# Designs tried in a protein design run: designed miniproteins, single chains, continued (3). Part 41

Each design is a single chain, and the fold is of that chain. pLDDT is the mean over its residues in the fold that is shown.

## One batch from the design tools (miniprotein)

Design m9489
Fold by ESMFold2-Fast:
Formats: C-alpha cells, structure tokens, sequence
Structure m9489 (fold): chain A 76 residues (1-76)
C-alpha cells in the first residue's frame, strides 16, 4: 500500500470520526489536537506522519463545526 494512500485514508478517517462526535468546547478540542500534532511532528517516522494526518482530518472537521457555530451565533 502506497504511503500517500495511507495518508489520505488517515485524514479521511479522522475527519469522519470527528464529524460524528459531539464536542462541547470546540476551541479547547482544537488546542488539544494542535498540541498533539506538534508533539508527533517532532518524530520522523512513517507512523508519526500517519497519526499527524489523522489528527489533521479531525482538526478539519472541528474547524468546520466551529465555523458553523460562529455563523449561527451571528445570525441569532
């Protein structure tokens, strides 16, 4: 299996899982994942890169949720 394909699958998995998850504090969750990505990014291994891709997928979903929440607040 090609590494690029594994990276894409990791991103998609993180995105789909986080999109289905209910998060009370989106900004807090984003900070937690950003810190985790920074810690993993210090490792130069295939496994750490796949984990980073997975967390980037989760971050993407969280930022979408945050944008929706902020838009709803502005429309209220």
Amino acid sequence: KEFAEEMIEAVEKGYEEMKKEEVEDLEKKIEELEKKIEELGKKNTKESLLEVAYYYGKLSALYEKLAEERKAAEEA
Scores: mean pLDDT 79

Design m9490
Fold by ESMFold2-Fast:
Structure m9490 (fold): chain A 73 residues (1-73)
Amino acid sequence: MTPEQEEAMRKMTGVLSEAAGKLGPDLGAKLEQAMANVQSLAKVDEGLELIKQGPKELAEKAIEYARKFAELS
């Protein structure tokens, strides 16, 4: 992974962690778990675009992604 990609991942994780604090501990834990299972450059780029719209949009996207992952399991 390039240094730029690692920095992008750290920024995305930081914003998501901050958003998780607003959503509550249960939803925050699910978001962190969903993010840990997603290592894709395309998804990281998408996450950065969502950060520009706000942490709430990023959190909602992550929750939807986690839900889809659970349905496939």
Scores: mean pLDDT 56

Design m9491
Fold by ESMFold2-Fast:
Structure m9491 (fold): chain A 58 residues (1-58)
Amino acid sequence: GAGDEEVARLGAELARARTAEELERLIAKLQEMIDAGRAPGGASAALGEGRRRLAELR
């Protein structure tokens, strides 16, 4: 669905992110989707990936 597509796009953005600031923004966007009601299962996985990427960049 649309949510799955949006999560996939955010995941791709996370993979391309080069700074902690960019990752913070993407993580915030994923959290916004979750807060908007229902996050598809992929949103949780994408959030975890964002956190790992942020930890690597610091």
Scores: mean pLDDT 72

Design m9492
Fold by ESMFold2-Fast:
Structure m9492 (fold): chain A 82 residues (1-82)
Amino acid sequence: MLREAARELREAAEAVEAGRDPEEALRRAIRVGLKASESSKDSKFIARLVGLILRAVAALLEGDHAGAAEALREMAELLEKE
């Protein structure tokens, strides 16, 4: 369910922002986002999800935990609207 996936993304965002195992939290978020993309035939939705995943990864690599968490929260909002 997309609502459950959105909840997992919000939990991952909180963990990343708090510095609680941020790489594992990001890995869980990526897995959730990819599963959501596999269930969709909307190319625009898939492109937005992939873009947000890349933004979260880039932010974490730069040490921007707040920016990574924000990208994950935007992914959750995107899933809730579909």
Scores: mean pLDDT 81

Design m9493
Fold by ESMFold2-Fast:
Structure m9493 (fold): chain A 78 residues (1-78)
Amino acid sequence: MEEERKRLEEELKKLYEELERKSEENVKKIKELEKELEENPDTPKEEKRKKVVEATAEALREIGEIIQKILEVKRKLR
């Protein structure tokens, strides 16, 4: 039983590392998208906003999946 707790703690640590990495990747991706949209004046303002919102929603969903895994591991550690 103690070995299972240690395994879950290691899994939790790896999930936090993944969360940090994915958060950094998504921030960079969104910044790059914003820059690309700024360099393209032919794209309507509404379409630019929609693309940024969609990219942000995708990032939040990805981060949310990792958070759900963290919560599952934390629930098992309780």
Scores: mean pLDDT 80

Design m9494
Fold by ESMFold2-Fast:
Structure m9494 (fold): chain A 74 residues (1-74)
Amino acid sequence: SLEEKAAALSPTEKRILAALGEGPLTQRELAERLGLSQATVSRHIRHLEKLGLVSVDPKTSLVSPSPETIRKAA
């Protein structure tokens, strides 16, 4: 469930999901917005993709919340 996945998230990953609730952002924009390094954001986004919570556009590096995550925010 989403609750089980949320329980497995680090505080940093929860902050990333909260920022994405305002709209899709690139990994660079997430790093700037959250005051994190690009490497830190990239590592956490990889984990979130494996959990099915976000998707990344390979051409733009734009990170989008999954449809399940979007529905809960609405």
Scores: mean pLDDT 74

Design m9495
Fold by ESMFold2-Fast:
Order: sequence, then C-alpha cells, then structure tokens
Structure m9495 (fold): chain A 76 residues (1-76)
Amino acid sequence: AEEYVEKGREYEAQGNYKLAGDYYRKAGEIYKEQGNYDKAIEYYNKAIEAYEKAGDFKSAMEVAVKILEIAVERVV
C-alpha cells in the first residue's frame, strides 16, 4: 500500500493527475483488503481529487462508489 501511496504522490507532484489517481486508487484497494477502512477512504478521496484534476469524472465516480460500498458495509 505505502509503495502505491508514494507513486501517487510522485505523479501528483509531476502534474500527472491520471496516474496519481490510479496509484491512490490501488493504495485504497489494498487498505480496504486489510480492513483499514480509514486509510482506504483517505486514499480513495485522494484518487477522486486527482481524477477530477485530470478531467476524468468517470474514474472519480467509480472511486466514489467504492467509498459508498465501505459506508454500507459498516452500517449493515
């Protein structure tokens, strides 16, 4: 997870927001698999911000759905 977080930060610093979003999304998936929902939501939100900056609203929406899935699983 931390390796993908670092890659996301590197691409974000380079202005490559699409790749930054892809790596933050991967980090969020790994944290979700580990049951670390707080970190999963944190990096999914970073992925959404990166995708929005890239103009990739479809990918941003896909990640937003993943946050909603976590919220539903924690209530039900």
Scores: mean pLDDT 80

Design m9496
Fold by ESMFold2-Fast:
Structure m9496 (fold): chain A 65 residues (1-65)
Amino acid sequence: MLTRLEFEVARTLALAPRPLTAREIAERLGQPVGAVSRALRRLAAKGVVERTVEGGVTRYRAAAP
């Protein structure tokens, strides 16, 4: 099951027009970047989000089509 924060992170990425960094997601949700990074790691392990690296910067996107 997803936690509330994991759900809100996943929803934010699903509605985003581009891949987002953990910091950008943290700013949008008013959450500490460390908490968002932990949620993203769990979501990636569950296959809910995909991580990408662009120009040395790690970004995330929703895995759903």
Scores: mean pLDDT 81

Design m9497
Fold by ESMFold2-Fast:
Structure m9497 (fold): chain A 58 residues (1-58)
Amino acid sequence: MDLLKEEIERGLKEAEKLGNEKAVSLFRQALDALDAGDRERAIDLYMEGGVELVKAKK
C-alpha cells in the first residue's frame, strides 16, 4: 500500500471515531480519487479532511 493511501485511511478511521461526518465524506472521496488514479484530487480532498479534523479537535 502506498503511503498516501495509508495516510488517507488513517484519517478516515480518526474521522469515524470522532463522528465527523464532513471529514469522513472528504476522506472517502480522497480514497475514491486515488483509486481512479487522480492523485492531485486525492491530495486536495485529504487536506480538506485534515482541516475538518483540526477544527473539530480544537
Scores: mean pLDDT 80

Design m9498
Fold by ESMFold2-Fast:
Structure m9498 (fold): chain A 62 residues (1-62)
Amino acid sequence: MSMHRKLGEEHEKKGEEALAAGDYGLAAQHYFEAGIHYRRAGDDEKADEYLQKAQEAGVKHG
């Protein structure tokens, strides 16, 4: 498994934790990082999913 998949999973978990705490800005940052790392790992479906979640959290932050 690539380093990027592991980093994607770590940022996914941190994004979910931030979202549960109501920190939409932090959730958006972690979801964005998760999406980028999943894309580099070749997981385009998860990359698109987490980039969308980052956008949604960013809208809630603003």
Scores: mean pLDDT 84

Design m9499
Fold by ESMFold2-Fast:
Structure m9499 (fold): chain A 55 residues (1-55)
Amino acid sequence: DELKRKIAELEKRRDELVAELKRKVAQGAPIEEIQKILDEIQDILDQILQLKAQL
């Protein structure tokens, strides 16, 4: 199922970005860097939601 495969790939990328976010927070990264990662996570979540709406 192509749609489920695309969702799984996006969820994997989301998990990678969440792990990066946790590392950046632990390192005391600037709020601007943290916000950029959060924005990328939100974009992926929106894409996942849109694809799931097609199921």
Scores: mean pLDDT 85

Design m9500
Fold by ESMFold2-Fast:
Structure m9500 (fold): chain A 72 residues (1-72)
Amino acid sequence: MVNEELAEVARRAEEGVRRGELSTEEAVRIVREAAERLEEEAKKNGEPVDAALVVGYVLRVMATGLDVELAA
């Protein structure tokens, strides 16, 4: 499922930011690239990707990065 695959990518990106292994910018790029590929697959399956979910995951990764920065 497109939403589940996107959630997995977002979860891994968020963990990378929290661990200091990924910058917030890198994590956002990873999520956006995955969302673009999954949107193409969703079109083939006749199931549109919810743009609000994509934005939500990007914002969540950005919020995690901000939280780490504020804690430092």
Scores: mean pLDDT 75

Design m9501
Fold by ESMFold2-Fast:
Structure m9501 (fold): chain A 60 residues (1-60)
Amino acid sequence: REEFLRRALAHERAGDGRRLPVVVALRAAGYSVRAAAEMLDVSEETVRRTLAELRRELGW
C-alpha cells in the first residue's frame, strides 16, 4: 500500500503526459480501474481510455 502510493505519486509528479506508464504499472500491480483513477486524481473513464489505447497499440 505504501509502495502503491510511492509509485503513483512519483510517476504523477514526473508525469507531464506520463499517465500511460503509471496506469499500466498500477494495473499490472493488480489495482482496479477505480483505485488507479483515485491515485492519479483522474476519472475512471480516463483510466479505461488510456488502457484501451494501449491495447490498440499492442494489437491485443
Scores: mean pLDDT 62

Design m9502
Fold by ESMFold2-Fast:
Structure m9502 (fold): chain A 68 residues (1-68)
Amino acid sequence: SMEEAEELLKETKERIKEAIEKGDLEEVSRLVAEFYERLEKLNIPEEVRNKYMRELLLFTHKLIKEAE
């Protein structure tokens, strides 16, 4: 559902933030891949999945840039 996708995005953002704070870029990559796989299983429209994936990638890019 959409609500499940939003909660997954929120949870994944928090985990990515923690991984970046620890300097664990391998964990960041793993979390992004896991988020994509879990979104695919939620049976929501492709355009909605693409929106949430873009939001996660933009969030991750911004935090990595700020950590450098």
Scores: mean pLDDT 84

Design m9503
Fold by ESMFold2-Fast:
Structure m9503 (fold): chain A 55 residues (1-55)
Amino acid sequence: MRLSEETKEEIQKLIEKAKPSVDEAQEISLEIINLAEEGKSDEEILEKVKELLKK
């Protein structure tokens, strides 16, 4: 995965603050991996994580 350290920190902070279930956290992690493999930008991945945490 080619995410900047700053983007990884922001994603981790969002996940920790939102306190998702174990299943939700696993789904978010898989989505991040898939988006990074598809070549999505750090900003696009961050926005997707925010959307998933609002479900």
Scores: mean pLDDT 75

Design m9504
Fold by ESMFold2-Fast:
Structure m9504 (fold): chain A 56 residues (1-56)
Amino acid sequence: KIAEAQKLLPGMSAEELRKLATESEEGIRTVVERGGIEYGLSEEQIERAIELIKSL
């Protein structure tokens, strides 16, 4: 799951992703949407990244 999230958000470490998983869904979405702009993620990829992080 961490490795899959890092494929979508390559600038984030495993530790950063685990810490983000402790945030609210709104907090996770804010960070993932920011990364989505930077890495050119589609809406589907953004939703996938949020689900992967929520499951950590």
Scores: mean pLDDT 78

Design m9505
Fold by ESMFold2-Fast:
Order: structure tokens, then C-alpha cells, then sequence
Structure m9505 (fold): chain A 61 residues (1-61)
């Protein structure tokens, strides 16, 4: 599902960040943000957009 893809991207971004690969983490979070917006437009559920936004703010990316 789209939710499962977004969650996978978030987990991959967290792993990249922990490894010091900030460029990869940023790219993965940007992709997750785009898909989370698509999910919101289809479902009205903004929880994944809020989660990605918070994570980006916490990481400084």
C-alpha cells in the first residue's frame, strides 16, 4: 500500500541519517513527503505528512 511505502522510506531515511548519509536521508524524506501528500489528497488523513514534517525538523533536513 501507499502507507507501507511511505513507512519504508521513513525507516530507510532514519537508517541513512544514523550512518551519517545526510544526502540520502534528505532524498528519502523528500520522496516520503511527496507520497504522504498524495496519501492525504486521496484519504484526508494528514498523519503521515505530519510525521515526515516532524522528522525532517528533528533531523534538520
Amino acid sequence: SLEEEIRRLIEEAKEAYKNGDFDTARELLQKAERLALEHYLRTGDKSLIEEVKKLREEMGL
Scores: mean pLDDT 88

Design m9506
Fold by ESMFold2-Fast:
Structure m9506 (fold): chain A 106 residues (1-106)
Amino acid sequence: GKEAKELIEKAKKLIEEAKKLIKQGKLKEAADLLLEAGRYLGQALAKAIKEGDRESIERVKELAKELLKEAMELLKKTEDKEVILKAIAAALQAIGIIFEAELALK
């Protein structure tokens, strides 16, 4: 529904901003935005599943794949322990969202 779409749009903007920050070498700020994006995607997925909104479930899955990609890029570019831990957390959250969305679409 509308609330799932609003959460999806927030997550998309956070992923896009994190991608820009990664290119700028602002890796700690990027990690924080990726974690926040994962939180919004998780909330959007729960709402979309409850409402039977298959379009929003598919969109959350696509954005979770992008979140995973950016978290993995962050891991390649950082030696900072805090950033590594946050990037791993974001990657694991993205993987969980992808699997939950795939199960909901079956």
Scores: mean pLDDT 90

Design m9507
Fold by ESMFold2-Fast:
Structure m9507 (fold): chain A 83 residues (1-83)
Amino acid sequence: TIEELVARVLAGDSSAVTPLVEEAARQALLALGREDAAAALKRTWQKTADNLPVYTSSYELDDEEVALMDAIIREAAARVAAR
């Protein structure tokens, strides 16, 4: 789950950063019906393996896509912190 991936990242497992960003953003974009953007983000997320809140891209993400990724990751982190 996204919460499990957030917990792994917060515990220092940097290998969970890419799967966390990928799953959170993918779910948000698919919920909006943006399958093309979800596919493009998969390439982008691969470049964000260093830190949870950092995502940059060779594919240009619009502000809506970036905001959705940030909001979902932030919400998941808050849920993990509340446990």
Scores: mean pLDDT 57

Design m9508
Fold by ESMFold2-Fast:
Structure m9508 (fold): chain A 64 residues (1-64)
Amino acid sequence: DLEEIAERILELIKEGKYEEAIKLLVEEANLSEETARKIVEAAANTPDATAEAIKIAILTAQEL
């Protein structure tokens, strides 16, 4: 589920596990590594990033 994926991504980012977050997006959300990296970098640079914002970013990327 995208909501569960987004929550796990946010947790990994808060723990500094960026490469694991990228891998999870590639494997579970079927995103390219480049797109996954952009989402993770954007969230990591946002102090108040939410799981919902990450979910919206994933859905937008999947639309492309």
Scores: mean pLDDT 82

Design m9509
Fold by ESMFold2-Fast:
Structure m9509 (fold): chain A 97 residues (1-97)
Amino acid sequence: SEELIREAAEVAEKGARRLEEARDSSPLEREIVAALVLMSLSVERLALLREGTELGREAARLLEEGRDRVAALVDAGDYAGAAEALRETARRLRELA
């Protein structure tokens, strides 16, 4: 549904803000924030897949690509880049809704 896609976009934007805020935090705090953000994206992806629609599958694909990009950037220590990747994911999700 358009509502679930908008919810996923909002979760992605909130995640981006959390990653930016965590940038200057301790390594442990950054790791916890990243793990929570990645988990929230996985939850939204599962909700979209459970709709059983083509639109839901496309939105889930965008979330999976965004999550993989964020994970790679976080592993590289690039929290600013991870936040930007997540904002791009949110923008693309809103274009589907």
Scores: mean pLDDT 88

Design m9511
Fold by ESMFold2-Fast:
Structure m9511 (fold): chain A 107 residues (1-107)
Amino acid sequence: TAALQAQVAEYQARIAADPNDAQAWYNLGNALAGLNQYEKAKEYYEKAIELDPNNAEAWYNLGLVLARLNEYEEAIEAYEKAIELDPNNEKAKLNLENLKNLLEKLS
């Protein structure tokens, strides 16, 4: 969408000005995930987490993107981190349960 493309440009400019802006990396990851660019979204969430490892939302969204990329074991680890940081994230708990059930079937 034009709005998501505008957000990508905005956050890329912020990162160019301040590469340690963890929130800008996280927001860029969100915009790219919205554009279905999951591999790039993964890279930018990983950078956000490198800068701010306590961002529970970034861990959760990384898990969503990893699951879309069929990186299920890594998605489980990301959801477990999200739940460790925010035990009230019911969506992360549900997605974790669903992925564990999926992997049991794929054994």
Scores: mean pLDDT 89

Design m9512
Fold by ESMFold2-Fast:
Structure m9512 (fold): chain A 61 residues (1-61)
Amino acid sequence: GSVYSESIKNLQKVLDLVSRAVENPEDQDALDEAEKLAKESYLSLLGLSMVETTKKQIEEL
C-alpha cells in the first residue's frame, strides 16, 4: 500500500463525516473529526510532494 492509498481513504472518510454532519448539524464531533482527517491528509500529501521532488533532483545528479 502507498501513502496515496491511505490519503484517498481518509478523504473518503471526510466525505462520509461531512454527509453525516449535514444530516445532523448538531454533531460537532463529526465535523471536528472531518477537519482533523482533512488536515492530516493535506500535510501527508504536501510532505510526500516535497520529499519526492527533492529525491528526484538528487537521483538525477
Scores: mean pLDDT 68

Design m9513
Fold by ESMFold2-Fast:
Structure m9513 (fold): chain A 57 residues (1-57)
Amino acid sequence: GMIDEQARKVAEEAYKKAKEAGIEVDLDTLYRMARILLEKGYTPEEALKAILDALGI
C-alpha cells in the first residue's frame, strides 16, 4: 500500500544517512520505525527527521 511504499523510501534514505555517519542499524528496524510514524500521521519528511534525530544524526 501507499504507507508501505513511503515507509520503504524513508527507511532507505535513513539507512543511507546512518551509513554515511558511521552508524550501524538494520534496514528492517528503520522500515518498522518509518511505518509506525507514517501510520501515526507523520509526513515522510517528518518521519525521516524523527528517525535521524533518534539515531543522533
Scores: mean pLDDT 88

Design m9514
Fold by ESMFold2-Fast:
Structure m9514 (fold): chain A 78 residues (1-78)
Amino acid sequence: SSMSAYQHRVQVHNASQQAMQVGQQYSQRHVQRDPSRDFQQVYQTYQQIVNQYMGQGMGSGDVDGYRQQAIDSIRSIV
């Protein structure tokens, strides 16, 4: 990659935020289907998934690929 370390960190941060927007939407849908569930607990579960994949993205340089894997993982749970 010809990107600076700073630019790479920004790309990972933006990708993480995009994946967490999907995580927030799916957390809302989850608690709408089951109102007994705590939104924060569901959201934290999706955040852990995003953090796992984006951690790999930071090391690999394929940030967009790991963002997509995080989103696909979130969608598969709902």
Scores: mean pLDDT 79

Design m9515
Fold by ESMFold2-Fast:
Structure m9515 (fold): chain A 57 residues (1-57)
Amino acid sequence: MSVEEILEELEKKMPEVAEELKKIKDPTKLKVALQFVVGLLELGASEEEILELLKKL
């Protein structure tokens, strides 16, 4: 699954999380942050919880 496809899906469901991820200019950091967000979604985390944790990275 491509980074672009994951970001497009997130824009539909969690636009604020997608916007925060788009601020990451380093492709390696973006990939790590995407895996982190996907993991949190699998655990049932809310958009607010994911956004708060992303801001700590």
Scores: mean pLDDT 77

Design m9516
Fold by ESMFold2-Fast:
Structure m9516 (fold): chain A 75 residues (1-75)
Amino acid sequence: GLERRILEVLSTGPKTAREIAEELGVSQSTVSRHLNRLAERGLVDRSTGPDGRTVYSPAEAGPEQVPAVREALAR
């Protein structure tokens, strides 16, 4: 399904919903809906970029670098 394709695209690096929509040839609203569902399931991490833009990445045990973050788990 489309969720699988979104995860494949995100495996190449963090992307916005718009960039994923462009790669998959679907509407941004469709991608955003699936990204929200994936985030609820813990399959995708949602973060805010330096310009306040929402960026998505595949969920992992935590970032491979920058051990500055301590609070990862909160129910």
Scores: mean pLDDT 70

Design m9517
Fold by ESMFold2-Fast:
Structure m9517 (fold): chain A 95 residues (1-95)
Amino acid sequence: LAEALRKAAERVRKEAEQSTDPLVRDGLQKAAELLEKAARYADEGNLSKASVYVTAAVMLLVGTAVELYFQGKEEEADRVLALAKEILDEVNKAL
């Protein structure tokens, strides 16, 4: 689980680097930071706290995807939404 969350954070950071919108980039960077915190808590065995940070990261990714759709950046929005779904799928497999 922790390693999967770290890899998810790396993917979110790469998507942030590709974004030309500062607000979208900031949102993605913050989501990556939340995933890194979730991974740290998972390593410590604090699954409750890890779950809270995963939920916060997913909500932020969904919000960022919605903003991208409003800007007409559908392909980037679809990639961000796919990342959120992948994170949820990986967490569900670890339960």
Scores: mean pLDDT 79

Design m9518
Fold by ESMFold2-Fast:
Structure m9518 (fold): chain A 71 residues (1-71)
Amino acid sequence: SRSELVARLVGAVLRVVGIGIDLGKEEIANEAALAILAGDYEKALELAKKMGDERAVEAAERGIEYEKKIK
């Protein structure tokens, strides 16, 4: 359902933010999370890559996938 996709999107966005907190990169992580929610996939992925951790890129890719399915 759409509500399940929204819950998964929220989970992926929270994971990007959590990884940012762990890395001391909260500002970049917050910008990446907002880009996912805005549907700016290219910006979201570039910011996630700038975080320097593959977990952030994987979380952002999952968030982008769920956001695309919600549209």
Scores: mean pLDDT 87

Design m9519
Fold by ESMFold2-Fast:
Structure m9519 (fold): chain A 55 residues (1-55)
Amino acid sequence: GEEYIKKAREALEKGDIETAGRYISLAEDAGYTEEAEELNEEVRRLMREREEKER
């Protein structure tokens, strides 16, 4: 359960948005909905920032 949240955070720190999203979905399925929602906000923020910095 909690492993998915940890792996999602690690993926976000590395800039691996796709892997982070996958682990967030697994965390939601495991019942970690509140933490997964917080990570989803961070994913959205990083995707927006990536759009501004990279083509």
Scores: mean pLDDT 78

Design m9520
Fold by ESMFold2-Fast:
Order: sequence, then C-alpha cells, then structure tokens
Structure m9520 (fold): chain A 79 residues (1-79)
Amino acid sequence: MEIERAKKALEEGNYLEAVTEASRAILADPDNAEAYILLGEAYRKLGDKHGAKVAYEKALQVDPNNERARKLLEEIEKE
C-alpha cells in the first residue's frame, strides 16, 4: 500500500518524513482514511495537537465508521 513509507517513517521516529509520505498517500488516494490517520499521528508526535485533530477529523469524513480514527480523535480532544 502507498502508506507503507509513512508507517516506516513513524516507526523510525522520522516524523517530518512521515508527514511528507502521508501527504503523498493522500494525494494518490484522497479516500484513504489510513493516510489521514498516519498524518495525524505524525502531527501528534511533532507536538501539533491541532494538526493531529484536523487530520483525524478528515479520516472520519472519508470513513465515518473508522473506529481507530474515532478513538484517536477522542484521545487528542481530551488534552
């Protein structure tokens, strides 16, 4: 999947690269909720709570039943 580069960047702690690769995945497939989730996780790791929230909200707009995006949005909103 196009999101594999974003996942690896997150796992390696390369959060700016994770933002870049997640953004590329979104450009390749704008309906890919997982790409928005990865973008949000990268922003959260960078300390951008607002960016993370917006990305998770976009994931839910693409896939309203995405339990992972819903849980991540609930977690970030409690901070």
Scores: mean pLDDT 83

Design m9521
Fold by ESMFold2-Fast:
Structure m9521 (fold): chain A 74 residues (1-74)
Amino acid sequence: MSLEERIRKLTFEAVDILRATADDPEAQAKAVEVLNLIEEAWRLYQQGTPEAIARAEKLVEEAEKKLKELRDSL
C-alpha cells in the first residue's frame, strides 16, 4: 500500500469513528488527533522532498497506532 493509499484509508476510518462517536467527546477528541496527524502528513507528502516524505511516513505510522488504540477502546 502506497503512502497516499494509507493516508486515504486512515482518513476514511477516522471520519467513520468521528461519525459513530458523536455523543462521546473523548473518542471524538482522539479521532480529531488522528485527523490532525493525517493532515500534516498529507501536507508533507505534497511537498515531495525525500525528507518531507520520510516525515510524512512517520506521522502516518503514529496515526495508524493511535487509530488502532482508539478502535480497540471502543
Scores: mean pLDDT 84

Design m9522
Fold by ESMFold2-Fast:
Structure m9522 (fold): chain A 61 residues (1-61)
Amino acid sequence: MKEKLEELAREAAKRVLEASKQGIEASKKKLEEEARRIAEETGVSVEEARRAIIREGQRLL
């Protein structure tokens, strides 16, 4: 279960970083969208999904 969350969060982080090229509002919207999607797929909270995406994004930088 944790491995799937990390994998989904890593792919989401890549998409959020790509959206950031269009501006900060685009990246915020994408982050929220991806966090909700991951929460629905994995059963974690939206907040936990958001934290996972941010954590994986930091690893990509």
Scores: mean pLDDT 80

Design m9523
Fold by ESMFold2-Fast:
Structure m9523 (fold): chain A 60 residues (1-60)
Amino acid sequence: SFTFTFEFESEEKARAVAEEIRRLYPEAEVTVEGNRLTVTTDLPVERAIGLALRLIGESL
């Protein structure tokens, strides 16, 4: 399994990204604490990399 933690500019942004991740990766465990988003997934490495890149893009 892979766990990713990212901090965003605001709690609102973190919640918006969480909803997008839940839509694209419904089997992932998504937790939001303030502006911090934690995602845990058992996806194959290629899909986990895609998820990480999406989170990085949203944090920029």
Scores: mean pLDDT 76

Design m9524
Fold by ESMFold2-Fast:
Structure m9524 (fold): chain A 60 residues (1-60)
Amino acid sequence: RPVPPRHVLYTGIAVRAVGASLEGKPAHVAVPPGVSEEELARWAAELEARTGVKVTITNG
């Protein structure tokens, strides 16, 4: 199986969250199916704590 996409997806989401924070806007990101809802919720909470903006991540 190739390298898991989770870590690549997380990096992309983090970049989007930082960009949204610099614009003073909430971040929302749709990701391909394959990551659990629990992991997405943890990533959103972590990025909200780091950036100070609301972060929403959905399977889409």
Scores: mean pLDDT 73

Design m9525
Fold by ESMFold2-Fast:
Structure m9525 (fold): chain A 65 residues (1-65)
Amino acid sequence: SLKDRITQALVDALGLTPEQARYIADLVLETDLSEEELAREISKRTGLTYEQAKQAVRLAKLLLE
């Protein structure tokens, strides 16, 4: 699925845990939040820095093209 592809890309490219990557993939696919809103929520929930979360969102959105 698209979710599985995004999850695997986040693990492989950014070294995220499978749990962090799955959460990010779910949030990006299931919400209409801005990149900044997504990065804030990811940072709060996963313990990633805002900059790490922002990179993860950008990669996930690139894969939605």
Scores: mean pLDDT 85

Design m9526
Fold by ESMFold2-Fast:
Parts: C-alpha cells; structure tokens; sequence
Structure m9526 (fold): chain A 71 residues (1-71)
C-alpha cells in the first residue's frame, strides 16, 4: 500500500518534471498537486515539503515562468 502510493507519487513527480521541461507550467502544477495527494496518505512530512514547493511555484508563477524562460 505505501509502496504503491510512493510509486504513484514518483510517477507524478516525473510527469511534473517533464511538463516543466516542456514549458507547460499549468500541467506541472497539476501533477505536483497529485503527487502531494499521493504522498499525504503515506508520508505526511514528505507531503508537507512537496506542498511547500508547490505553493512556492503557484504563489510566484511569474518568477517560475521567468526562470524557465531564462534557462
């Protein structure tokens, strides 16, 4: 059960990374949200860290987009 949830979180993390590389910020946030949800069921501490990263990206979309364009 925990292993399955961690695997799903890893799959969503990979999709979020792929979306960021593609410049698809909206899809990246969507996959990050699903990752946080999956982690929250098995590792609340890790889920809080992931939520913090998602919140930082969501609250500063202009900075995130600017960083992606500059890279």
Amino acid sequence: AKEEALKKAEEYAQKAEDAIKAGDYEKALEYMDKMVEALGKVDPELAKKAQGIKDAVASNPELTQEALRAA
Scores: mean pLDDT 71

